# Designed miniproteins, single chains, part 65

Each design is a single chain, and the fold is of that chain. pLDDT is the mean over its residues in the fold that is shown.

## One batch from the design tools (miniprotein)

Design m2246
Fold by ESMFold2-Fast:
Structure m2246 (fold): chain A 67 residues (1-67)
Amino acid sequence: MSAPVTRTLHSPAELRAFLLEQAQGQALLLTVGDVSFGIFPLTEEVIDALASLLGFPVTVSVQQTAP
């Protein structure tokens, strides 16, 4: 399993870049505080929805959901 990567994001653009860097075609688990979101597939609509849902700055943890 991949180790989680924790980062403080300051804008929707940083969130988009970070998610694209972490995805690499794999499913992602995004954790914000006590809430976790499974993301599969990573689409433009999902990125836009997350950017609308999250206030900035926000600290998130992301890991690939590997078998």
Scores: mean pLDDT 76

Design m2247
Fold by ESMFold2-Fast:
Structure m2247 (fold): chain A 68 residues (1-68)
Amino acid sequence: MPPPSLEEILEQLKKLAEDMLLKKKVPVSRVKSFVRAMTRYLVEKEGVPEEEAERIEREVLEHIEKLS
């Protein structure tokens, strides 16, 4: 299958992080750890470039911090 677009990955991670934080009441520190683990998974298993995964991680973490 073609890989999902980087913007699709970003949007999906933002929505997952929002759901964890707001609906499941997961502590922000654990949500941040999940985001970092997911971006590492994308690099190692899905072939996402490190630079792009780092950008996605920063964007999602900034989004979470604004919600916290």
Scores: mean pLDDT 78

Design m2248
Fold by ESMFold2-Fast:
Structure m2248 (fold): chain A 67 residues (1-67)
Amino acid sequence: LSREQLDAAADLAVELFELLPQPMSPQQIRAIVAALKRLYGVTTEQLVAALREKGHDELADLVAKYG
Protein backbone atom coordinates (compact mmCIF):
# COMPACT_ATOMS: atom_id res chain seq x y z
CA LEU A 1 0.00 0.00 0.00
CA SER A 2 1.46 3.36 -1.05
CA ARG A 3 1.46 6.47 1.17
CA GLU A 4 -0.51 8.25 -1.58
CA GLN A 5 -3.30 5.60 -1.49
CA LEU A 6 -3.48 5.78 2.32
CA ASP A 7 -3.59 9.62 2.27
CA ALA A 8 -6.31 9.53 -0.43
CA ALA A 9 -8.40 7.09 1.65
CA ALA A 10 -8.07 9.25 4.79
CA ASP A 11 -8.87 12.45 2.86
CA LEU A 12 -12.00 10.84 1.34
CA ALA A 13 -13.10 9.66 4.80
CA VAL A 14 -12.81 13.26 6.11
CA GLU A 15 -14.75 14.62 3.10
CA LEU A 16 -17.55 12.05 3.59
CA PHE A 17 -17.70 12.84 7.33
CA GLU A 18 -18.18 16.55 6.47
CA LEU A 19 -20.78 15.91 3.73
CA LEU A 20 -22.97 13.33 5.50
CA PRO A 21 -25.50 14.28 8.23
CA GLN A 22 -24.05 14.27 11.76
CA PRO A 23 -23.93 12.21 13.88
CA MET A 24 -23.17 9.25 11.61
CA SER A 25 -24.66 5.90 12.66
CA PRO A 26 -22.40 2.87 13.33
CA GLN A 27 -23.85 1.28 10.15
CA GLN A 28 -22.85 4.32 8.04
CA ILE A 29 -19.32 4.28 9.51
CA ARG A 30 -18.95 0.53 8.77
CA ALA A 31 -20.20 1.07 5.18
CA ILE A 32 -17.72 3.91 4.57
CA VAL A 33 -14.79 1.91 6.01
CA ALA A 34 -15.78 -1.17 3.95
CA ALA A 35 -15.90 0.96 0.77
CA LEU A 36 -12.48 2.51 1.50
CA LYS A 37 -10.97 -0.95 2.13
CA ARG A 38 -12.33 -2.09 -1.26
CA LEU A 39 -11.25 1.03 -3.20
CA TYR A 40 -7.80 1.64 -1.69
CA GLY A 41 -6.83 -1.67 -0.06
CA VAL A 42 -6.43 -0.02 3.37
CA THR A 43 -7.00 -1.74 6.72
CA THR A 44 -9.03 -0.22 9.56
CA GLU A 45 -5.81 0.17 11.60
CA GLN A 46 -4.02 2.00 8.75
CA LEU A 47 -6.99 4.34 8.23
CA VAL A 48 -7.20 5.10 11.99
CA ALA A 49 -3.45 5.88 12.12
CA ALA A 50 -3.64 8.16 9.04
CA LEU A 51 -6.66 10.04 10.45
CA ARG A 52 -4.88 10.60 13.81
CA GLU A 53 -1.74 11.82 11.99
CA LYS A 54 -3.92 14.36 10.12
CA GLY A 55 -5.48 15.59 13.42
CA HIS A 56 -8.92 13.97 12.93
CA ASP A 57 -8.95 12.20 16.30
CA GLU A 58 -12.76 12.17 16.72
CA LEU A 59 -13.28 10.51 13.32
CA ALA A 60 -10.37 8.12 14.02
CA ASP A 61 -12.06 7.06 17.30
CA LEU A 62 -15.36 6.39 15.47
CA VAL A 63 -13.58 4.35 12.75
CA ALA A 64 -11.65 2.36 15.40
CA LYS A 65 -14.84 1.63 17.38
CA TYR A 66 -17.24 0.78 14.53
CA GLY A 67 -15.12 0.02 11.42
Scores: mean pLDDT 80

Design m2249
Fold by ESMFold2-Fast:
Structure m2249 (fold): chain A 74 residues (1-74)
Amino acid sequence: SFEDVLASVEQAGENVLAAARAWNAPAAALTVARWFRDEVERYLASTPELSEEQRAEVLAVMERTLAELEALAA
């Protein structure tokens, strides 16, 4: 279901943030942020059946995770 997919994206974001914090490596955090963005964008591009609201929810999770990763890189 979409809810399962959204939960998986949220969990993936939490996992990459935890790893970035544990590694204490700003350059690695930026690399992970680029990878995460690319993967989410590929998912959205390959799933045209998603509603506008569902796309917004996935993008919100992505943007929140990216902001946290970019903050770690500062």
Scores: mean pLDDT 78

Design m2250
Fold by ESMFold2-Fast:
Structure m2250 (fold): chain A 90 residues (1-90)
Amino acid sequence: GLAGYSEKLTEAAKRAVEEGVKNGKLGAGVGAALGAIGAAIHGALTGDAEAGLAAARAAAEGAVEKGAISEETAEELVEGAEEAIRRGLA
C-alpha cells in the first residue's frame, strides 16, 4: 500500500496505536495512525502535498491533545506522511 512507501510512517502508525492502547485512548491512537496514512494517500494521489501534510498534522496534534500519543510520535507521523507523499509523487 502507499503507507509501505514510507517505513517511518508505518513505524510511527504502529507506535501511535501502541501508545493509544497504553493510554486507554485506542480510538484516538488509531485515528491518528489512519488519519496520517489517509492524508499521505490523499497528498500523493492529488499532488497537493500541502493539504496532505496539513491533514496529517491535524490528526497527530488531535491525538496528542487527547493524551493518546506523545509529541515525538506525532512528529514521526507527520514526517512519515511527508516522506510517503514525496515517494508517491516520484
Scores: mean pLDDT 80

Design m2251
Fold by ESMFold2-Fast:
Structure m2251 (fold): chain A 88 residues (1-88)
Amino acid sequence: MKEGSKEVLERAKKLSDEAIKLSDEAKKLADEAKKKGDKELYHKLVVLSVTAGILSAAALTAGLLNDEKGLDIVEEQIRKLKEEIEKL
């Protein structure tokens, strides 16, 4: 395996793990919103949780394809998603 491919895969795994943690956080916040009867916040948090799961899969796919530019895009989207969840 090329050295760059190994580094790309390690980065992809790190970004995937971060996205999964954000998905879990959004899901916990969604469950809390549901208990409080906030249906709009619940639906928003469910969408954010699903989006984080998609970003996790996108990171792994970019890693397998040795797509460093794709990983840069995924990293930026994860950062933006994290900021959106933290503002809630």
Scores: mean pLDDT 85

Design m2252
Fold by ESMFold2-Fast:
Structure m2252 (fold): chain A 97 residues (1-97)
Amino acid sequence: MPSILELIEKALAAIAAGDLESFEATLAELAEKLSKTPISEISEEELEALKELAEAIAKHFELTTRAVLSFLSEPDNSVLNVVYTPGKPATIEVVPR
């Protein structure tokens, strides 16, 4: 089983490469390992590496969020928005392209 540091390095490499599938798989494995590891067994080096990973994720999430919002806000793009509210019929809105 890979170490916490090895999983962090693999996750950082995947996010830097834009390999979201490998990133998600590695992050899931890291989360499971962390859930089973007492905080007293986590080294200062591992905590610093986790902080770096968290900062990288936050930056990636910001960039991804901006890209999605930009796409949805462009009047030249056609997007189908499905709004589902319990007890009401689903509303489909076509954003003009």
Scores: mean pLDDT 65

Design m2253
Fold by ESMFold2-Fast:
Structure m2253 (fold): chain A 112 residues (1-112)
Amino acid sequence: SQEELVQQVKTLINQLVPKLPQDLAEAIKKVSDEEIQGAVYLAQVAPEEALQKAVEALKSEDPQTKAKGVVLLAAVVIVSPEKALPVLKELSQSEDPIVSKVAQILLEQLNA
């Protein structure tokens, strides 16, 4: 169900939060339930567009924009793991250590 998918995304981001810088962790905590529901919906109807938007948001220096990128990426991992996998492998090679770390944690969850 939609509610179960939202809860799975929340569980996944809660595993990410302790491993991220404080400003990004606090920004992720401020993402509303409605925004998480929207991310899950976009991941269901347009997973490739969701991945593109997530990657673009992750390039932002604004913690709130970057946090929305993390949430959207996590939503695609839950909803469409097969489409997320090649993007996560690419992001794991990122020169941004935060983006690389997020991708590595999400890759580990896909193999669990």
Scores: mean pLDDT 88

Design m2254
Fold by ESMFold2-Fast:
Structure m2254 (fold): chain A 92 residues (1-92)
Amino acid sequence: MEAAREELREMLREMVSEVLLRARSNEEALALIDAALEVARKAGDEAMVEDLEAVRRELEERGPRVVSDEELEELVRRLVEERREEMERLAK
């Protein structure tokens, strides 16, 4: 029960990281978050749904290119570095 939930959380976290790393627009990021929300709702993980809905609302409120390119680049860079570190740790 808990193992399946944790595995789903790790998959969703990986998807969100990919979204923020690869998204060229706010619309693209929202579409991928919506897909993750559908998976979380199907799994019945209320906490994950709440977290993803909060992220979705933040992105929606920002609108297209409301955030500075510098701020967005810094966010993406931090997520890329964290993901790379985790992958290197697993590849040991």
Scores: mean pLDDT 63

Design m2255
Fold by ESMFold2-Fast:
Structure m2255 (fold): chain A 72 residues (1-72)
Amino acid sequence: MRMEELIAKLMEEYPELSREQALLIIELAGDDEERMRELAAEAVREGLTLEDLRERIKKHWNEILDRAFERR
């Protein structure tokens, strides 16, 4: 799916989200639409800021790097 369509869909379901927050949520979830919805719902419910979402992205990338190292 095109990034624009994912952003529009998330903002339609969760109007409290900014476009920038939607982009960070899509980055965290990748192609997993169900994870995007879970993250969007959590962000709205918990009042997550852009800084909170960026910190989650850093943790996600660290996890990916760790798993890549284990694949020997």
Scores: mean pLDDT 73

Design m2256
Fold by ESMFold2-Fast:
Structure m2256 (fold): chain A 59 residues (1-59)
Amino acid sequence: EDLKEFAEKVAKTLKAAGVLPETEEQMRAIAESIARGLGLDGEERKAFVEALVEAMKKL
């Protein structure tokens, strides 16, 4: 599963759990926290954060 597909799955899970953030700042903060927890660094972290923020905004 690619990074974007995983990010979209995470966004849907957050929405289903009723914990989807309302602001882009909160979305970015949670995306950064998840990326850190996954051990992502450099470009992978940035790509994941942007993909997750966009996926959450789409919901």
Scores: mean pLDDT 81

Design m2257
Fold by ESMFold2-Fast:
Structure m2257 (fold): chain A 61 residues (1-61)
Amino acid sequence: GTIEVKAEGTKGVATATVDGVTAVGSGTGKDPKEAARSATQAAMGKLQEIGKKLYEELKNG
């Protein structure tokens, strides 16, 4: 898997890709480090939700 994080000021965006599944998360913080952390957590959360949905589709297919 890959993850790309970009943070500037109080805003961050993270793009996580695992097994061809891509999720983008945005986050805010008092500084770029906290914004990047927040964005990364958001992207990983979205990736987990997508993975859960795909897993349920696999179970029901």
Scores: mean pLDDT 80

Design m2258
Fold by ESMFold2-Fast:
Structure m2258 (fold): chain A 93 residues (1-93)
Amino acid sequence: SSQQQSLQSQIDGIVNQIIDISQTLDSNGQNMVYRFVSSFRVSVTYAQNGNIDQARQAYDNGVRISRDISSRYPQLTPILQRLSDLVQQYIDS
C-alpha cells in the first residue's frame, strides 16, 4: 500500500541517519548500532513476508539493543526511539 511504502521510505531515511551518526562513535558503539539496525531490518523483512510473530521477536531484540545504546550514548535515544516507533507502525500496518 502507499502507507506501507511511505513507512518504508521513512524507516530507510532514519536508518541512514543512524548509520551516519554511528560513524562518530567508537568501534563498540558502531557494532551496537549495526546490531540494532540489523534487528529492525530483519523485523521489517519478516513483516513484509507476513511473518508477524518473527517480526515482533526481531523488533523486541532491536529494542533491547537500543536500551544498551541509550545507556552509553544517551544523545542517540530520540533517533533510536523514532526508528523503533516507525518499525512498530510498519508491523501493525
Scores: mean pLDDT 89

Design m2259
Fold by ESMFold2-Fast:
Structure m2259 (fold): chain A 96 residues (1-96)
Amino acid sequence: KKEEALKRVEEAYKEGKEAGKKTKLSQEEKDQIRKLAEEYLKKAEEALEKGDSEEAIKYAVQAAGLAGLLIGAGDTKTGEELYERAKELALKAAEK
């Protein structure tokens, strides 16, 4: 069900982006959010390796929300890279 997984990732991304636009984040805060998103992406990859599609999608959704937050706060390049990785992982998990 690639459509459902992608919709969840897109919704989290959109919500994060709206929150980021309304919040002024310091460079230190943006760095911490990036690190947390990278941790969620790693957990999604580990869940995929273990065959846990539900956990993989859950972690990809969390990473997408944080990616959106970074984009909304002005860190467009980093946020876009994280969001594309989150979408890819969610789609791979949903292909089972």
Scores: mean pLDDT 86

Design m2260
Fold by ESMFold2-Fast:
Structure m2260 (fold): chain A 94 residues (1-94)
Amino acid sequence: MLAEELLDEEELEIARRLAERIEKGVPLSTASEKEKKVLFKLAALELLVTKKDESKREEMLKKAIELLKKFGVDVSEEELIKEAEEIEERIKAL
């Protein structure tokens, strides 16, 4: 899977814990630098998998940026799109 190819075992564990916290509606505390990095990569992966659906892509992009800001990750839509494109190029190189 794309996440397993791009995230190490520690980053996958962080991703699982973040997903559980979000699903349970637990108050979002300021994320650590490692958690911020994992969250940014996950948002970029989600954007990549919705690439062919413009309606879903626009909605996902907005939701991802809002979620990232709640965790203290201040990134632009352009930076998130660029990360998704860089991930796609890395996958093509494999």
Scores: mean pLDDT 69

Design m2261
Fold by ESMFold2-Fast:
Structure m2261 (fold): chain A 99 residues (1-99)
Amino acid sequence: SEIKEKLLEAFENPKVEDLPLLKEALSSPDPEVVRLALDAIANLAIKVEEGTEEALKILEEATSSPHRLDVARALQMVSTSKDPKVSKRAEEMLAKLPP
């Protein structure tokens, strides 16, 4: 799938320009596409300072989605950030996920 290849590339080489594509991919009926997009957004939040706030906002909106396990995995990735402000935001979002 062309979309899955683009999402893997976005994960490997995160850049702010991919955020609109990644956000749209979260609305995919394919759960693999949603998972790949969440992983790419999480990696971007950690590695690309300019995109961090937008990526965190997208992840916060995703906490209300049915893809709870994939969102939790993405937030756990972000919680490993060396930036304490970013890691704290991820921990706060994890606390909002239903048990």
Scores: mean pLDDT 87

Design m2262
Fold by ESMFold2-Fast:
Structure m2262 (fold): chain A 91 residues (1-91)
Amino acid sequence: SMKEEVEKRLKETEERIQQAQADYDAAKAAGNTELQKLYRELIMALGEKEAVLRAMLEGRISYEQGKERVAELDKEIAELQKKYDEVKASL
């Protein structure tokens, strides 16, 4: 069902936020300012995705509207991940 798919994506997003926060803390401890900036932007984009998924699940936004916004955020998250991978490869 649409509800089960949204619940699954919400859980995956929450787990990814937790991992990104841990990676941010590690980058901060290492003094890597570039990775810190990328993780902050990634955490922000993931947080927006989490908020949209919660709004869909709570009926505050339609599944159609939420799906469109999540697709936009997924593109932003993918671009941030690509930048992160490029920075990490340069270390």
Scores: mean pLDDT 87

Design m2263
Fold by ESMFold2-Fast:
Structure m2263 (fold): chain A 89 residues (1-89)
Amino acid sequence: SAREALQNTIDQIIEALRQAAEVSDEETKKALEEIIEEMRRALAAGLPGREIYERLKRKLEELREKFPQLKGLTDALLDVIEANLEGLS
């Protein structure tokens, strides 16, 4: 189902962010954990997939600007989000 596809995609993104947090400094780790928690709350609240992806896109763009060392990760995740947003159009 569309909801299962959304859940699987967000779970993969959360796992990638969690792995990055594990090897990050405290400030970067906190920023990553805040995004993870926000996504978990959005899924639990039953927000539409488009709204979850658009919120994630904004958060990852902000994360990339504040923590340039995460550019590779954030670029890869933004590509996944953009592809899913295009699929919803």
Scores: mean pLDDT 87

Design m2264
Fold by ESMFold2-Fast:
Structure m2264 (fold): chain A 61 residues (1-61)
Amino acid sequence: ADLEAAAEGARRAAEELKAAGIDPREVSFEELKRLAARAMEEAGHEPTEETAELAAQLVGL
């Protein structure tokens, strides 16, 4: 897994949730993975299931 890609996806997803006024802890883990994967793609990274899971864990912290 690419730790940098996962960290960037997590940071971006967390920022989008904060901007929308949504608490990441109120979002399901599956939805956090989807948001993180999308954020990674928007940042120019290729998301994998491993990096999406890692990013979702980082967002939920």
Scores: mean pLDDT 77

Design m2265
Fold by ESMFold2-Fast:
Structure m2265 (fold): chain A 57 residues (1-57)
Amino acid sequence: ALSDTLRYRVERGYRYAVERDPSVGDMPDDGKKRVIALDYYNEREGEEHEKRAEAER
């Protein structure tokens, strides 16, 4: 089972990945999809963190 933190990142990253490439939604959950999701999570959270830093000031 995935830890709660890892699961959160995968689920959020998966949504970002599908936004950029809808074909990611068609991929089987075989680990490669999770790696792609985590990569997108890290990239997208950087963008969202920048926006939130401005809003939370």
Scores: mean pLDDT 67

Design m2266
Fold by ESMFold2-Fast:
Structure m2266 (fold): chain A 73 residues (1-73)
Amino acid sequence: SARLEELLREIGRHLSPEVAEAVAELVRKAAALAESDPAKSAAYATAAALLAMSTGNEEATRLALEAVRLIEA
């Protein structure tokens, strides 16, 4: 979770505060559900990645995909 929070801070440097908060919330929900509900975890992780991609910011998208990979591991 320390690495996940580090990635979320870095994502926040590339996005508006509102979008950064939305991505962070989706990523944290995905992480919280990873063991109890893998299907919902995957859905939240996918939503976070798609939201980052929708901004057109390539670095934020790359970091969001790294966060998703950490949750899937």
Scores: mean pLDDT 86

Design m2267
Fold by ESMFold2-Fast:
Structure m2267 (fold): chain A 111 residues (1-111)
Amino acid sequence: AFFSSEPLVPPFSVEEVKKFVEALRKAGELLKENPTEEALEKALEYIREVMGEGIAEAVRRLIEQLQTASGFDIAQIGQALINIAETIARMDDAEAKEQMEALASKVSFLP
């Protein structure tokens, strides 16, 4: 799909979905344990290492929206990431993949 479809968002495998769920859970736990801006950057670096830069940017954008639109503090963002991970983990593979693609699509400026 990278060559013939407008490859803003690459297709995600079931394996990538599982890695994303685990990455969000670990990032959220880090933010709940250490609700600091430094921990936020470390959580995003961890997501970048596991999922790549595009997904890390999508998660950064989600965090910015939670801070600005919802007024969430860093600990509340950590809980939100854990809740998203648990929700995706309970979905079937097709629904979980769709949620990852939807999240990545929110970073349309930097594919």
Scores: mean pLDDT 73

Design m2268
Fold by ESMFold2-Fast:
Formats: sequence, C-alpha cells, structure tokens
Structure m2268 (fold): chain A 76 residues (1-76)
Amino acid sequence: DEFKERMLAILDGWEADVRRALELGLISPETAAQLLALIAQTKEAIKAAKSKEEIEKIMKDFTGQALALIQEDLAR
C-alpha cells in the first residue's frame, strides 16, 4: 500500500529530525522523548488503519499534537 508506505516514510523523517534537534540542543530531552513516543504510536496506528480517511485523521491528529509539543518547548 503505497499511501501507507509514504506516510510511514514521513514519520521516519520526523523521527530523524527529532533526534537531530535533540543532538543539536534545539529541543529538550523531555520534548524529544514525548515526540518520539508520539511518532512510534502514530506509526502503529497507520499500520493498523483500514482506509485513507482513517490515515488522514491519524496524520492530522499527529501533526496537531507534535506542533503543540514543539510550541510548549519553545515557550520554555
């Protein structure tokens, strides 16, 4: 399923970016841990999803939660 593979690849990119941001000191270890846990949870949800609409909702929810975590870290 090409759509699932593309969404999982996007999440792999997020994971790499979070690890790099942590290495460079751009985000806190706490925020990095929360983002990595959210990415792992989202990958499992995508794998279990049965429709494109379900995947789109999962990705929208992920993006909102990820941005909220980043904004909270930046406000610190």
Scores: mean pLDDT 87

Design m2269
Fold by ESMFold2-Fast:
Structure m2269 (fold): chain A 71 residues (1-71)
Amino acid sequence: MNLEEVLERLLAAAERLGERLTVAQLARASGLSPTTVRAALHELSIATGLDLGLDSVTLEQLREARRLAVK
């Protein structure tokens, strides 16, 4: 699964569940493993230069990551 596909699933989950979500909540809501969610947040942090939390993220952080990662 590519990073863009994972990001779209995380955004959909965050928009349903609210403003701040843990890795476990994102994994359950997106159908991904917690390891996959953590790996995706780490890769997004590297790709965008954003300081994304590996334990939790906000909807706004995910939206900004999408804006910066899509070229």
Scores: mean pLDDT 75

Design m2270
Fold by ESMFold2-Fast:
Order: sequence, then structure tokens, then C-alpha cells
Structure m2270 (fold): chain A 87 residues (1-87)
Amino acid sequence: SEEEIQRKIEELIKKANEVKDSIPETMKNVKNYIEAAELYLKLGKKDEARIYLFNAKSAIDAFKPLNVLGEDYEEMKKKIEELEKKL
């Protein structure tokens, strides 16, 4: 149901907003933002999806100068770009 999807989105956003004390935890939070954006797109809520894709992209871009994400950076960037095309 839409209510079940909305509850799942709220759980993902809560996890993504948890206090970050390491790079691996920040990576998990990026993945949670991407999943939340996908679920918002399934509900037809494009404006909310755009917000969470922006949050995911901003978090990934913060790691770009450190070169610590390797192949995960390119995979996440591609996923964000594919979802942005649906906006």
C-alpha cells in the first residue's frame, strides 16, 4: 500500500540522517537516500525524490576529493543520474 511505502521511506530517511562517525557509515546513508528517492518516484512524488537525490549526490561529491569510493562512486553516480532522468 501507499502507507506501507511511506513508512519504509521514513525508516530509510531516519537511517540516512543518523550521526556519521566514519566513511563506511556515510556510504550506507547515501544508499538509503537513493532508495528513498526511488520509492518516492514510485509514489509519483517527484519533488520529494529530487530532494533526496540531491542529498545523495551532495554526500557522494564530498568523497570525490578523497578517492575512497572507487567503483562504488561511479555506480552510485550512474544510479542517481538514471533517477534524475525520471524527474
Scores: mean pLDDT 76

Design m2271
Fold by ESMFold2-Fast:
Structure m2271 (fold): chain A 62 residues (1-62)
Amino acid sequence: GSNADLAAQLLGVLQQVTGKQFKQSALEPVQDFVKDQKLESLKEVTLEHLATLQKLLAPFEA
């Protein structure tokens, strides 16, 4: 669905910005974050969102 597509794009952006690689299992918490924050596009993503995701996804670093 669109939330899964946005989650994959957002995970890609986070990897590019941080230089870190994340496990495929990180897609599920990113998808949940997208739904919780009601994000519809990458244009709505803030630096605060990226900082929160980086902390949330620390256990999912490859």
Scores: mean pLDDT 83

Design m2272
Fold by ESMFold2-Fast:
Structure m2272 (fold): chain A 71 residues (1-71)
Amino acid sequence: ASDEEFIEAVLRHLRELGLPEEVLEEISKAKSVDDINDLGVRLHLEGRTEITAKIGEAIRRAAEELGLPLP
């Protein structure tokens, strides 16, 4: 799957998990999986651990949906 297809799948799962709109918008601007991981690290350092957990779950679901290997 392309990075664009993966990011769209992550966004769809994050919308289902009820993330704040500002986080969804920032993820929609990501160009790669590394960009999403960098955002997750930043949010974790800012104390937004609930959001980071939901990002991880959305990544897992997106990878499963697209048949990609899980980390």
Scores: mean pLDDT 77

Design m2273
Fold by ESMFold2-Fast:
Structure m2273 (fold): chain A 61 residues (1-61)
Amino acid sequence: SMEEEKVKEKLEEMREKAKTAPPEIRRMGESFIALAEKYKASLEAVEKMIEIYEKELEKAK
């Protein structure tokens, strides 16, 4: 579905942002991606996960 493709796109964006993150924050991103894929998270849930991840990444800089 279109939502599934958008979720995949957003999770890929999170993977890219994780490449330069500190190990602890990177593991958080990996956990979010794994949980979103396992439980087929909605686009809204994935967007909230990304928001949390970006805030934590910003705090680590």
Scores: mean pLDDT 77

Design m2274
Fold by ESMFold2-Fast:
Structure m2274 (fold): chain A 83 residues (1-83)
Amino acid sequence: SLEELRKRYEEQVARDEKAIDEAAKKGFDNFVKVANESLARLEALYRELIRETGVKGLKEVQDDLARWRARVEERIAELEKKN
């Protein structure tokens, strides 16, 4: 269902946030690597949702992905300021 797919997406976002936080502690290069891997993974999940659900309900996933991208960009900016 859309609810199950969205829940899986949200769970993956939560895991990726923790991984990014840990990577940031190890340095900027590790952060960038993990952030890029997270973006690629979330884009793949989004593509899967398009394939399985069509256009119905995709706006919420698009909005979530946009918020995730913005969050990653914000963390990059924060690390640049710290560095």
Scores: mean pLDDT 72

Design m2275
Fold by ESMFold2-Fast:
Structure m2275 (fold): chain A 90 residues (1-90)
Amino acid sequence: MNLIERMKELIEGLKALTRSPLGEKMVEKAQKILELIENDASPEELRKAILEFERTLSEAVKAGELTPEQVALAEQILTMALFWLRFKEA
């Protein structure tokens, strides 16, 4: 399976479970990461988007707005994005 296709599935799963404003912001940041990956954006733009997603995820966790399933999906998205960034920086 294509990594991009898997990331799309994870984002759609996260979106389906999202019921809070901060959770919606997290989905938007994840979608931005996917867009940058699909468009082969610079490592700098991708790193910035990943940092914004990580920050939003941290805020949502602190606010208690995420279920364990949503946290797991978000962490998988973050892991895949970081592997892609590492590949582009090589």
Scores: mean pLDDT 82

Design m2276
Fold by ESMFold2-Fast:
Structure m2276 (fold): chain A 80 residues (1-80)
Amino acid sequence: SGEELAKEVLENPEKEIPKLIEMLKSPDPETRKTAGEAVEYIIKYGDKEVLEKLIKALEEAGLTEVAEKVRLMMKVRFPD
């Protein structure tokens, strides 16, 4: 599930973020859906450091629209 994937990313972002990026780019719609659900969970429950790492990885992967969504939600949760 997307929630289980998100929990893996939250536990080890350095290892699991690259896998999440590959899933977001998958030709399989179900895999992309699961990855999208993981991103939503990470946005809701991740700390600022995990969100910053995710934004950087998304931008480097060319997933600019997803990166901007994470950035906007990070500013809402962490307005400093």
Scores: mean pLDDT 86

Design m2277
Fold by ESMFold2-Fast:
Structure m2277 (fold): chain A 80 residues (1-80)
Amino acid sequence: MPPIEFERVGTLKAIINGKEVELDILETADGRRFAFPKGTPDEVIQGAIAAALQDPELLAQQEAGLEKLLEEQKKKEKLE
């Protein structure tokens, strides 16, 4: 199978388990966005995106979570 095409389109900082974590934001050719910890290998990212695309519930949950994080970042940038 051809590899899943994605681009690194940005980064965001999120608080996970009380720690600030820098995440890479990735966008697939069909416009879907995913977030992974900075430094995650491309092979791992490709496999995780492939698995998410096979599970519509997991895909919807990941998209909702990322959208919430992006909205919170936008609100902070407008209010600071």
Scores: mean pLDDT 71

Design m2278
Fold by ESMFold2-Fast:
Structure m2278 (fold): chain A 67 residues (1-67)
Amino acid sequence: GPAFQEAIEAAKNGDEERALEALDRLVKEGATPQELINLAVAFHKAGLKEVAQYAIDKAVEAIRKER
């Protein structure tokens, strides 16, 4: 969806604030753990280490809630 593509584009541009805003929207929209993990990998490759860790933490929370 648009928020996922915004997050990927922000990662490519090194825009940490925009990446975080798009990630927060995806979390609120109920993004799957798989989508959050894919974003974490993209953020980590872009050097956005804190946003990548935040995405992992949100993926773990989503897995725990679906038990």
Scores: mean pLDDT 83

Design m2279
Fold by ESMFold2-Fast:
Structure m2279 (fold): chain A 67 residues (1-67)
Amino acid sequence: ASEAAIRRAAELIAEDTGLSEEEALRVARKAAELLQQGKGREAFEVLTRAGASPEAAQRALTLLAIG
């Protein structure tokens, strides 16, 4: 994923979870790495474990996969 996609996903995660910008970026970057490895389930788990709702996690994954 591009840096722009990671940042956009992080903003979505931060709004949904209340995590700091730094924490949301870390989570989004980890999810992007897992998606690049074909590990979509693990990417979803990283997002939901961080407190993201299933809907927010799915939107973030879509942003990371397309961007």
Scores: mean pLDDT 86

Design m2280
Fold by ESMFold2-Fast:
Structure m2280 (fold): chain A 79 residues (1-79)
Amino acid sequence: MEVEPATPEQAEAAARAALEMARRQSATLSPEESGRLFRRLADEARRAADWLESQGQPEAAAVFRATADRLDAEARRLE
């Protein structure tokens, strides 16, 4: 009970912050470098989603999976 679980709102806020930071970084990167950055972040988001699901937090996991899908789509658009 002392361990505070991640809420879907916290997961969504973290995902939005990560996307905003990635977009700011990508403004100074080549399309190829931006694609690699977004793919790396998508992989990290999927690992976070898998971990959250294993902790019994499927709603938070779904937010991270949706974020990973968006990051992958953005990376593919740059290639």
Scores: mean pLDDT 74

Design m2281
Fold by ESMFold2-Fast:
Structure m2281 (fold): chain A 70 residues (1-70)
Amino acid sequence: SEDRERLRTATTMEELLEILRNSPDPEVRAEAAVRLVTLFGEAAREPLREWLKTEPDPGVAALIESLLAA
C-alpha cells in the first residue's frame, strides 16, 4: 500500500507522526510507533502519549503503552 511505502522511506518525526495519525492500517500505525521510538527515543514520548488517547485499535494501543512504559 501507499502507506507502507511512505513508512519504509520516512525518516523525520513529522512524516512518521503523519503516518501514525492518518493511516487506516493498524499494522502501519504500529510500525510507525516503533520507528518513532527507535529513531527519536524520548522526543517521541509526548506525541505518542497524545495519539494514544485516540488510537482505535486495542493491539496498537497496547503496543504504544508498552513503548511508553520502557
Scores: mean pLDDT 85

